# Designs tried in a protein design run: designed miniproteins, single chains, continued (3). Part 91

Each design is a single chain, and the fold is of that chain. pLDDT is the mean over its residues in the fold that is shown.

## One batch from the design tools (miniprotein)

Design m11350
Fold by ESMFold2-Fast:
Structure m11350 (fold): chain A 71 residues (1-71)
Amino acid sequence: MKPLSNEEAAEALLELAEEAKKELGNEKDAELLREAARAVKEGNIEKARELVEKIENEALKEAALNILDEI
């Protein structure tokens, strides 16, 4: 798979956050995903990983970790 840029990874995390809010009603995990996307844009991948580890929904957490691993 093609490696993701920080911008592409941040966009993928924001898309995942929108799905978490709209489809699952999970505002807590959606907010964590938005904060992680911001951290990625800032180049702070360590902070993004810490935020993603706090996600309670296992499928969202795994998807977000996969996005970060593709950077």
Scores: mean pLDDT 82

Design m11351
Fold by ESMFold2-Fast:
Structure m11351 (fold): chain A 68 residues (1-68)
Amino acid sequence: SMKEKLEEIAAELSKDPRIKATLEGDDKLVIETTLSVEELTGLALRLIGDYPEFEVKVEGNRITITGK
């Protein structure tokens, strides 16, 4: 399910102590970070490439992943 995929992404990302991934409902993952702008941009590009089924948005120091 979409929720299970987002939980898998959250678990993988939470291995980095600079990243806090929180599931909101069943279809949205909020990723809050202490990464630099350059590091955050790199992470967002990787997520876009790895998960084309999801919409990835960058807003300040956070990334959101939602179903398309």
Scores: mean pLDDT 83

Design m11352
Fold by ESMFold2-Fast:
Structure m11352 (fold): chain A 77 residues (1-77)
Amino acid sequence: SPREEARKKVLEKLKELGKLVEEYEKASEEEKKELEKKIEEKIKEIKDLLEKEKMPEEEKEFVESIIEKAKKHIEKL
């Protein structure tokens, strides 16, 4: 279904975000600045996709909670 395809796309983008966060943890100070930009762009892509696909509020809140955890984790590094 279109909704299941939308969920798969969101999950794919979340996995890409997770990979960028892992790279950020291991990165040099110079690499961190470039990765911060990529992470911000990935978060924007995910949020845009949630709005475009008109995801249910429950699913949107869940995805947004994952994004906020990622942001807080990066802020501690």
Scores: mean pLDDT 82

Design m11353
Fold by ESMFold2-Fast:
Structure m11353 (fold): chain A 76 residues (1-76)
Amino acid sequence: MLMSEEEEKKLEELKKNSPPLHQELLDVSMELGRLSRKILEAIKQGKLEEARKLVEEMEKLLEEKGKELVELEKKL
């Protein structure tokens, strides 16, 4: 999809406000919950190496999204 300059500007304006921050927090929370469930399932199946990789993925997601959320909060 082509993103217009107006759409980018609207996204930047929304990122300066609490509602987009709340949406990002909810999305991150849901993804963390999904990864947590996958980790538990991998452990249950004895796939400890897969579980370890999922934990690393969760840590990287937190680092990447945590940085993004902090930047959104600073613009409020």
Scores: mean pLDDT 69

Design m11354
Fold by ESMFold2-Fast:
Structure m11354 (fold): chain A 99 residues (1-99)
Amino acid sequence: MEERKEQLLKEAKDLISKARKAVDEGNFEEAIKYVEKAISIARELADLGYFDEAEKVLQEAIDILDEAGKRATDPELRFEIETLRAFATMELALVRKMK
């Protein structure tokens, strides 16, 4: 469990870093892909009982989506960002309830 936790946290941090860089560069589609993967890792962390770590990853993902949503002007892209943000917010609420 501990080795898997460390691997997942390292992957999540890398993905969050890449997502932030993608937003800074205006690559919102790429940022969405990185955030989706980070949310998936947060889900796995929660399934393993690492709720504090899952919460942190989900909060960072939501912060990135908030920034991307403010800057994205394409309607389809904005819809994808808002949909993913809603999903991440729901996952965060579930994780907080399980703590």
Scores: mean pLDDT 87

Design m11355
Fold by ESMFold2-Fast:
Structure m11355 (fold): chain A 55 residues (1-55)
Amino acid sequence: STAAEAERLKAEALRAVEEGRLEEADRLGTQLVLMGAYDLAREVGRAMREYMESL
């Protein structure tokens, strides 16, 4: 289902953030926005911001 796909993309994006792959995380977050998964995209954006603030 679309919801399951969105959750999978969020999980992959959050893993990318943990690994410092911010370009991939941003790409996956954009895909979530295009799917209409705005809540999940916001979670990815928050994780990216928190990662950058920790540098």
Scores: mean pLDDT 87

Design m11356
Fold by ESMFold2-Fast:
Structure m11356 (fold): chain A 67 residues (1-67)
Amino acid sequence: MEPFPGYSDLPGVKKPDEKTRKASDYLHEAMLSDDPEEQLKAFEKALEVAPDNPFIRRAVEALKAQL
């Protein structure tokens, strides 16, 4: 379990927010949902976890405009 090969390409460095990982999980569940209202709820939960993430914010805004 040597960390050396992953140090220069740390996944955490690219997204240091642990909140982003939880938000990604909510986004994945939203994509699995067949109901757009359920998708919106999952996106809103992702925003609660990562409110500073512009991609999630835009996704919520786009989905609300789409609905």
Scores: mean pLDDT 66

Design m11357
Fold by ESMFold2-Fast:
Structure m11357 (fold): chain A 87 residues (1-87)
Amino acid sequence: KPSKEELELEIEIALVRMGVAVVKLAAEKIEDEEVKKEVMELAEEAEELARKAEEALKKGDLEEARKLIKEAREKVREAFELIEKSE
């Protein structure tokens, strides 16, 4: 069975993926094509980082998983900031 730490990291990855989904839905309403492109690029980067974090977790590399999750969260946060400022 996974450790409590592994389960916490799995939850964090799931939250990042939910954030990416919300960002992508919000991006469809952006009228500024340049801002929309930047937001979608950040969402794609966060999604890639989340996939790499899941792979690191499967290999038992908790330190790498934490680092990738942190980077993915920063990309999601930056995307939300761009969305909020574009409205």
Scores: mean pLDDT 85

Design m11358
Fold by ESMFold2-Fast:
Structure m11358 (fold): chain A 73 residues (1-73)
Amino acid sequence: MDEGLQYALQGFQLDKEGRKAFEAGKYEEAIKLYEEAIRHYQKAMQLDPSLTQALEEKIRELEERIAEAKEKL
């Protein structure tokens, strides 16, 4: 399996876990999971530039969710 794709899939899983934490009212946990997802997406883009457009949109969405979670604290 391509390393870039592996990082993207790990980021996707972290994004899902972050959303579950957010929905459960665990905003600090959600922020940490979203930040880790962003790091995985950034590494995925570095390893596989063909993912750049899709993952840039995902990173933007996660940055918005982090801002929302911070407002809830």
Scores: mean pLDDT 86

Design m11360
Fold by ESMFold2-Fast:
Structure m11360 (fold): chain A 60 residues (1-60)
Amino acid sequence: MEEVVRDERIDAAVYLLKNEKYKDLPIEEIFRLVGFTDLEEAEKAFKEKYGKTPEEIREE
């Protein structure tokens, strides 16, 4: 896929999800911080790229 902006936002979300500072922030707030407005779309894109949900990535 040629959606560089989407991939950049997903990578930023992973960075925040793994950062202890943001561990108690809801997943939806993290996606909003990186520029997603549709959380269902964000979760689908995340699963397509990493094969895991945002919650699973956070818990690792």
Scores: mean pLDDT 74

Design m11361
Fold by ESMFold2-Fast:
Structure m11361 (fold): chain A 99 residues (1-99)
Amino acid sequence: MILTTNRGSALTLQRTLGLTDFRIVDDLRTADMTSSDSVIVSGDDLDSIRSAIDQGIGRLYVISDTDQRSTLESLGYQFIRSIRIPGGTSFIQIFSRGS
């Protein structure tokens, strides 16, 4: 199950990566992520990224117009790949850490 606050982000991941099984939550900073393996976050939303880390999320899909690799690697995630979002300047960067 993939958590996001934004239906547009879920649709973007579905179109670019063929991902399904999204759950929409009101706020990632306060959401219970214990049943989730993955979270979609904005690269500028450090509080949501921190919440995902604190709750042991193994995979992040980071949507940003800037490279977030250095930031996420410093937080213990490994960079997997980057995918350009068609029609814009934003990228999806995929990060993972061990279970």
Scores: mean pLDDT 80

Design m11362
Fold by ESMFold2-Fast:
Structure m11362 (fold): chain A 83 residues (1-83)
Amino acid sequence: MREEAIKLLEKAAELAKKKYFETKDPKLGEAAQLASTAAELVKQGNLEEALELIDEAIKLAEEDPEVKKLLEEAKKIVEKEIK
């Protein structure tokens, strides 16, 4: 399950980065960075810190439903791993 969360966070980061290059929206650039960092934290087993960054990335991606959905799916998996 952690591997699925990592893949979702990496997909969210790639999609947000792509949309940032297309739109020049700095919120999407920041969301991409936070999603990438959250993926590294999940790899390290630092799930609580990863959740904080995922929540911040969701707020930044609020206007992009595709990026937001990937982040919300990753959040659900990370929350279950914390139990």
Scores: mean pLDDT 84

Design m11363
Fold by ESMFold2-Fast:
Structure m11363 (fold): chain A 109 residues (1-109)
Amino acid sequence: ALAELLAELSERAAAHGAALGRAAADKSVAEIEAAAAEARAFGLELGRELPPVVRELLGALAEQAAAAEALREARRRGVAAERIAAWEALDARAGAEMARAAAELEAAA
């Protein structure tokens, strides 16, 4: 049941994050950062009743999905280098946070 719940919540976090990333791919750097923060907040809310490390993992998952999808879309559209660099920084940060949260979950298993 818990593993099935985590899989479902992870899919929801990634899907919502990706949708936000697509919508913000060609926006200003400030709007890009706002979209990434909104994706993270969505993931955190999905996990609000779960252990903190799981909640943080869902937040990072949503942010990483937003950055990854936005990078694909921004590169496809030939968006300005400044905006691509903003998404690359967000992707790297979210990926590192996911790796830390995953390591904490594995250590607790």
Scores: mean pLDDT 84

Design m11364
Fold by ESMFold2-Fast:
Structure m11364 (fold): chain A 92 residues (1-92)
Amino acid sequence: RLDEEILENTLKLLEEAAKKDGPLSELQKLEAEFTKKLLEAYKNKDIDKIEEIINEYLAQLKASLSPEEQELLDFETSRLNGLLLQIKNSLS
């Protein structure tokens, strides 16, 4: 369930992690930017913008992940599409 305080706390943790140099910090930076945009769109109840943000994040993940990590991309795609459906049902 999407909650503003949970998203804000998650963003803070991701931003601190993204300050570290390493391969994981690039993915954490991407997730932090995604979470920040998602939080703002959720506060505005902008379903169309939330859908755009999720699609942009999945496209960036696809570009960043190796062929061996495609199972992770498939999992994230299913998870975020499920989240989008729940948000649409909650905000409608």
Scores: mean pLDDT 74

Design m11365
Fold by ESMFold2-Fast:
Structure m11365 (fold): chain A 108 residues (1-108)
Amino acid sequence: SAAAERAAADIAAIRALQDRFLAGVAELRAQADTLSTEEAVEKLLALMEEVRDEALSRGLTAAAEALDAAIARLKAATPASAEEAVRLALFLVSQALHDTMEALEREA
């Protein structure tokens, strides 16, 4: 059915976004010893903005809202709070992508 095809496409889209986000985070983590905190935050912001734009283009509003909240948190971080802001942003985005995928899977 058209509804089942749409659900399958949305599930595939959120999985692709999750894979892209996790791959980008893994790449940044591999560079942790060579990146300054400022460079790491800048690269993470760029990754989050790319994933957010893809989520918005696909109508994944809950995922896009979570990414916007994480982006705002990172932009508001001071040098003293940067590590905590990065840790919380990574957790919140990962959780929102996971929750979105589970919600789509429950709808069948």
Scores: mean pLDDT 78

Design m11366
Fold by ESMFold2-Fast:
Parts: C-alpha cells; structure tokens; sequence
Structure m11366 (fold): chain A 63 residues (1-63)
C-alpha cells in the first residue's frame, strides 16, 4: 500500500510518498515527479530514505 501527501507553500510544491513495497514507491515517485514538473515547470528533485519499516521519498522542484 502506497501513501502520498501533497503540500504547497506558495511556489513550493512538496509531494511525500511512502510504502513498505519499494516497487510501489518507485511508481509513486514517477507520478509525483510528473505532478511537480507539471505544476511548477521545474525538473523534479527526488530524495529517498528509509523511516522505520517504510521506504520514503520526497519530491520537490529542483529550483
């Protein structure tokens, strides 16, 4: 199961995605990257890390 959170602060768009399944996370990252690029016109920057038993990625505009 993949979960996602969208946050916008002015021109800053952040999409945080997390899953216990790394393949689900990779698909969620691809969708989040497309959303960030579509809304901001900027290339997406992806930061991946592990939080407890979950894989997490934060997708932001590269700026």
Amino acid sequence: MVEARYTREGDRVTVEVWSEDPEELDRAIARAAALVQGETGQAPRVERYKEGDKYVAVVTPAG
Scores: mean pLDDT 80

Design m11367
Fold by ESMFold2-Fast:
Structure m11367 (fold): chain A 101 residues (1-101)
Amino acid sequence: MSLEEKAEEYRKKAEEYESKGDFVTAAINYMKAARYYDELGDFEKAAESYTKAAELFEKVGDYQGAATAYRNAADAYEKLGDVSTAEQYRKKAEELEKKAN
């Protein structure tokens, strides 16, 4: 299976679990999809999938998971040249880490 096929497979699984209300499994699958998109150089889809994972982790109170996902989204936005969004997401990750401790 190609990296693109793996990314799409995990994104579809994430959407399916999200629609069923399984937000933890959805977030994990968005993280997997995002990693494959990042390896492909599709930083836009990587940023989108990492952001989805972060929002879902935050929704279930997994602030450590959310912080990690927002930092990964920030890295993807920086690769896209969107330094402003990257900085906002890094600050949000720092705030979430303070809630986890």
Scores: mean pLDDT 89

Design m11368
Fold by ESMFold2-Fast:
Structure m11368 (fold): chain A 60 residues (1-60)
Amino acid sequence: SREELIEAAIEAVKIALKKVEEGLSPEEAVAEARAELRRRGYTDEQVDAGVAAAEEVLGV
């Protein structure tokens, strides 16, 4: 659903920002957000939406 895509986007952005705070590059942070959403069982569509949001926020 649209709500699930929005929730995935918010979660991906949170993960990516935390990884940048931990010293990862923006590109590495986005890759880690993708991997973490996949580990949590998000669908490919939800993962792609989340990664797109994280890339936009981090300027990647």
Scores: mean pLDDT 87

Design m11369
Fold by ESMFold2-Fast:
Structure m11369 (fold): chain A 63 residues (1-63)
Amino acid sequence: YTLSEEQEKLLDELVEKYVEKGIISEEEAKEILAIKDPREKLEKLGKLIDKSPEDIVAYLRRQ
């Protein structure tokens, strides 16, 4: 997967929103935000929220 710089920012914002909603913990969010590879980052987030990386990318592209 290739994410634009804007999509990477939106992904980080999405992670923050999931923490605010209590869907993921602050500790889980820190682990995700520390991942530099976009694919690994999407896979980790996807496992926590039960979504595929493709579904997350589709969501980000609709913004």
Scores: mean pLDDT 79

Design m11370
Fold by ESMFold2-Fast:
Structure m11370 (fold): chain A 56 residues (1-56)
Amino acid sequence: EEKKKLLRKGAVLYSTGGIFEAAGDRKEASKLYLEASKLYKEAGDEKEAEKLEKKA
């Protein structure tokens, strides 16, 4: 239950980060990717968290 909530929240933040990246706001995109990564870590998905941090 909690994991699903965190994963959904992380996915939303990752998507929003992509929008900022497309808009040329790399600093905001990076922050959002890091927040998404943190949520994925809390959900126990270290692999996805690492991918998101690399994207940041």
Scores: mean pLDDT 79

Design m11371
Fold by ESMFold2-Fast:
Structure m11371 (fold): chain A 74 residues (1-74)
Amino acid sequence: MEMTPQQRLDLIRANAEALERRFREAVAAGDTARAQGIIDSLEALRAEAATVDPALAAEIAALVAEGRAALAAA
């Protein structure tokens, strides 16, 4: 089933927000392996977003950079 571009963007943004929340929970629990898996999922979502909205892809890239910095500082 083909989504409208707006529905697809809304879904990608909602998924990014859910992954960011799960990343914070994994870091708070000391689960660095889970946190790394979530960063990988955000990278995949960023690549998908880049095909429809470069601005949304840039927002997700910022979340990935923040997450990587947080793990490097741990």
Scores: mean pLDDT 82

Design m11372
Fold by ESMFold2-Fast:
Structure m11372 (fold): chain A 67 residues (1-67)
Amino acid sequence: MKEEKTLTLRFERVDADGNATLVAELTFKVSEGKAELISLRTAPDVTPEQAAAMEKAALDALKEFNK
């Protein structure tokens, strides 16, 4: 049986007071060791460049995990 899985990764920003705020939620469809981004939700203060960096970091981490 070939199984498709959905994986959600969350990124948080910790401020100077130690409060964690959710800044991005990325949902990936994982099949046969490949991850495809199907949903991206970011906080309004997250720039497109920061969102792209988080997506790249998540994909790189998933690629290492599936080695």
Scores: mean pLDDT 74

Design m11373
Fold by ESMFold2-Fast:
Structure m11373 (fold): chain A 103 residues (1-103)
Amino acid sequence: AALAETPEGKKALKALHEAGLAFNEGDKEKALEILLKGAEELREKNPVEAARLLVAAGQILYAAGDKEKAKELLEEAARLAEEAGTPEGRELAAHARALKEAL
């Protein structure tokens, strides 16, 4: 995947994988911490990958019953992805907003 071809993309994939493992083990708080930390570290270097981690964090919040926090985080992800000004960023922003409206 194109995501895995850059250092920032590899970092995002690692965060997604580790957060997924933590969530499946029942540790929602650890999963959120991994994703939010990864997003902050990627925010300036690759805002699209940071936004992707925020979308995953929003989905975890929703699965945990925190719908309002999930919506807030999905909107933050959409804005960050949109600010990147790339086609991938625009698609991710649209996806994040669609998820928010579906909650």
Scores: mean pLDDT 84

Design m11375
Fold by ESMFold2-Fast:
Structure m11375 (fold): chain A 64 residues (1-64)
Amino acid sequence: AEEDLKKGKQALEAGNYEEAVRYFEKAIEKDPNNNEAKRLLAIAYAKLGDTEKAVEAALSIKNT
């Protein structure tokens, strides 16, 4: 379901970066091939200042 991805995007837009991370992690858990959720997780980690986790999430994207 796309619900976790949508909630994550809403949290990210509201500046609730920790909440955004949790929703994107749930989206990836349900669909490990969701490259959009992985990209948005990387952005959320970058916004939190967690550069190492942001890079890790980005590198998990298929064909990147």
Scores: mean pLDDT 78

Design m11376
Fold by ESMFold2-Fast:
Order: sequence, then C-alpha cells, then structure tokens
Structure m11376 (fold): chain A 69 residues (1-69)
Amino acid sequence: DEEEKIRNRAISTFGDEYQRYLEEGLDPLEAARKAGEVAIEKFRKEGDKEGERFAREIYERVLQELERS
C-alpha cells in the first residue's frame, strides 16, 4: 500500500507545518498557504512526484474549506 503511505506522509508533512505556522501566530488562511508551499516544495526537491501531488491535493482542500468560512 505504497500510495497510502505516501498520502499519509503528505498529510503529516502539511499538518506539521500548518500547526507550526499557527503556533507562530499566523491566521489559518496564511498558515495553510505557507504549509502547502513548504510541503509541495519538500516533496518536489525529494523527487517524490506522488507526495507532491498529494500535498497539492491536501492544500487545495484545506484552502477551499477555510475560504468557505
């Protein structure tokens, strides 16, 4: 279940960065934007195209939910 492992890694990477930015005092929308950029860039630099895709999907979903509120 390689896809599930990569997806879980992308979720945890995004989540860890998102929480870090919130703790630094950023608002949720800014925190999500920066977390998404960091997570996508991390997987891109590692050559993990699947992780990059999952990170992008997670970022888009979180951003959409925050923009609805």
Scores: mean pLDDT 84

Design m11377
Fold by ESMFold2-Fast:
Structure m11377 (fold): chain A 68 residues (1-68)
Amino acid sequence: MKADEIAERLKEAFSSGKASLGQAKFILIEVVGEKTAEKIIERLRERTNGGKTVSIDELREVVEEVLK
């Protein structure tokens, strides 16, 4: 699944289990395309109340919600 692919790539980049929104956006663009990546990042910013990092699990949930 696309969400699993993104989560695997983020786990390799962020061993702490938290992902930078900036780097996550580049991975998202490659996997789901620019428009979908923008929607995912927007939802993550809302959930983190403007935070700079998200958990990989929260990112995966948002990807699944946006892809339906």
Scores: mean pLDDT 73

Design m11378
Fold by ESMFold2-Fast:
Structure m11378 (fold): chain A 70 residues (1-70)
Amino acid sequence: MAEEALKPEVQEEAYRRAKAILEKLKKELGPEEAKKKAEEVREQDVAASKDPELKEKIEEILDKALEEVL
């Protein structure tokens, strides 16, 4: 299943969802609180990943979304 998660379509969808969630958090909490919450979620997701390749892709997607939104 990690192999499926690395498909370009899945990565693109994950990025879009991450961006949408960050935009919503930014609107509700403001950019500083949204960034803090996003960093907490990022650390949890990275820690939960057992697949090194999947972990790297999760970090990449979240970093890109954070940079673009916040």
Scores: mean pLDDT 69

Design m11379
Fold by ESMFold2-Fast:
Structure m11379 (fold): chain A 75 residues (1-75)
Amino acid sequence: HMTLEQAKEALELGKKYMERGDFETAAKVYEEAVRTLEELAPDSPLLKEAYRNLADVYEKLGQTDKAEEYRKKAE
């Protein structure tokens, strides 16, 4: 299972995929990071940032309902 440090690295990796326009891979990377942060650091600012990143990638993929869900979680 992903460690907290690996989750932080995954957020950075996901950002690189976003910059390259590989939104499908970015979504998978961010989804794994979110799952780990929900388990290990549920009250952290990192989790809210991960939710915002996941909402942004779902918006790019046209997954509007999922984007709205994660944007609300980031509040």
Scores: mean pLDDT 85

Design m11380
Fold by ESMFold2-Fast:
Structure m11380 (fold): chain A 58 residues (1-58)
Amino acid sequence: RRARVEAMYANGLASAERLEKIADELEKKDPQKGADYRGNAELARRLVETLYARELAA
């Protein structure tokens, strides 16, 4: 159980980080699209943190 929760948390953070990297690249070519991806990355990171804080507080 713990190992799976840790793996899911790490995977979620890695996904958010990947979206941030895509946002950085897109901001150079299309600032509006880059901003949208950055917003999505921020939401993903916050969602992951919120969900796993609840799991770890058990």
Scores: mean pLDDT 77

Design m11381
Fold by ESMFold2-Fast:
Structure m11381 (fold): chain A 58 residues (1-58)
Amino acid sequence: SELEQLKALPEELRKEYLELQVEEGIYRIQYATGVISEEELEKKLAELREKIAEILAK
């Protein structure tokens, strides 16, 4: 599971993972408030998911 993968990560990589989760939350709020378009949100989330997948693969 993702939680088990997260627990197995070094502290530094776990911090990076959490920072990416915060960034995802910011983009979702920006979309909900009309600051960014749905297309921009989907692009940003795809970029973040790639970074998260890279961290979890370590």
Scores: mean pLDDT 80

Design m11382
Fold by ESMFold2-Fast:
Order: sequence, then structure tokens, then C-alpha cells
Structure m11382 (fold): chain A 72 residues (1-72)
Amino acid sequence: MAEDLAIATAAAEAVKAADPGVTDVRVEATPSGVVVTVTGSSPEEGKAAAEATRAAIKAADPSLKAVVVGVA
């Protein structure tokens, strides 16, 4: 959980720093896992950023099982 949270947070912050179309990123630890919510300036920007975040998390640790990435 702590490792999953750290990896998810790092990936989300990297996506936010790289993409000005991303307006907000939230990372929450829950009893069932880590939830990442990405908000883009448009629905398309948000979806693209969410996919980039998922890819970054998987690249960092493909064993992560309890991370969900959504769009607001």
C-alpha cells in the first residue's frame, strides 16, 4: 500500500508536470487500494492523461494490483 501510493503519486505528478492540459490530480489511499483521479481541461485531455498515468504506473511497477485511475 505505501509503495503503491508512492508510485501512483510520482506517476500522477509527472503527468501533471508534463501536460498543461491536466488541471488537477488527486491520489487517495483507501482500504481497498489507491485511487488516482485526473482532471483535464477537456474530457479528451483527461482520458489521455489517465491513460498516460496508468502506463507510467505499470512501467514503474507492473506488479501493482490495487491502483485505480479515473477521470473527473
Scores: mean pLDDT 74

Design m11383
Fold by ESMFold2-Fast:
Structure m11383 (fold): chain A 59 residues (1-59)
Amino acid sequence: SKKEYEEIIEEIASKIPDPEVAEEFRRLATEFYEAEKLSKEEFEKIAEGMAFMLLERAK
């Protein structure tokens, strides 16, 4: 359900120490969920990679 994906997004976002990066991640991950029809496991892996890339870009 959408709630399960929202829980994944919030869990990953809560681990991002920069609040601006966390907000950008929440926005991008939500847009990605709406555009793609992935399984929960596939979505979680891609979302974690997305968070990593945003954090590396912020350095």
Scores: mean pLDDT 78

Design m11384
Fold by ESMFold2-Fast:
Structure m11384 (fold): chain A 62 residues (1-62)
Amino acid sequence: SPLEEARKALEEGDYFKAIELAAKALVENPSDPEVARLLGEAYRKYYESLGLPPPKDLFPPA
């Protein structure tokens, strides 16, 4: 599933791929809070990998 692939991409340090896969999972399962949280984490780690501060509001915490 896209969610499982997104988790694996995060573990592998491929943050951009994790964002893409998590976004796809969110479109398919918008009611899943795990998907929204994973997308937020992937986005934060992506910005951190670029040496940039993460956006102030990515997604509301659960």
Scores: mean pLDDT 74

Design m11385
Fold by ESMFold2-Fast:
Structure m11385 (fold): chain A 55 residues (1-55)
Amino acid sequence: MDENVEISQEVANILRNSKSEEERKEAIKKLREKYKLDDSYTFATSLAPPEPPPP
């Protein structure tokens, strides 16, 4: 199986390489199409840290 692992890695690569939100959304949409996922499937696209680390 391990499809979730592959999807997570693909999402991480998209987040790293995407310059704008528009490109990110487009790439995520294509990823969803590639794996034939439903709209209800949630991706780890938001990097919300457990706590805001102040510099």
Scores: mean pLDDT 64

Design m11386
Fold by ESMFold2-Fast:
Structure m11386 (fold): chain A 76 residues (1-76)
Amino acid sequence: MEEIKELEKDLENEENRKKLAELYYKEGEKYYKEGKLDLAEEYYEKALKLDPKFEKALKKLIEVAVEKLKEAVERV
């Protein structure tokens, strides 16, 4: 997306980092709904790297980790 590329040009700006974190969170939500847990995890981690106080992304990372562990246990 052009919006992501534009924000990536200036990651030293805190506001741009927060906006980029929200965009990564939205991508993570999309992959989570598609059942692509590894991709969802990656994007939520990217969001938290940009905004460590992004509680929504942190909660989703925990949910994804729990779902991945549940799938691993249920396969055994």
Scores: mean pLDDT 76

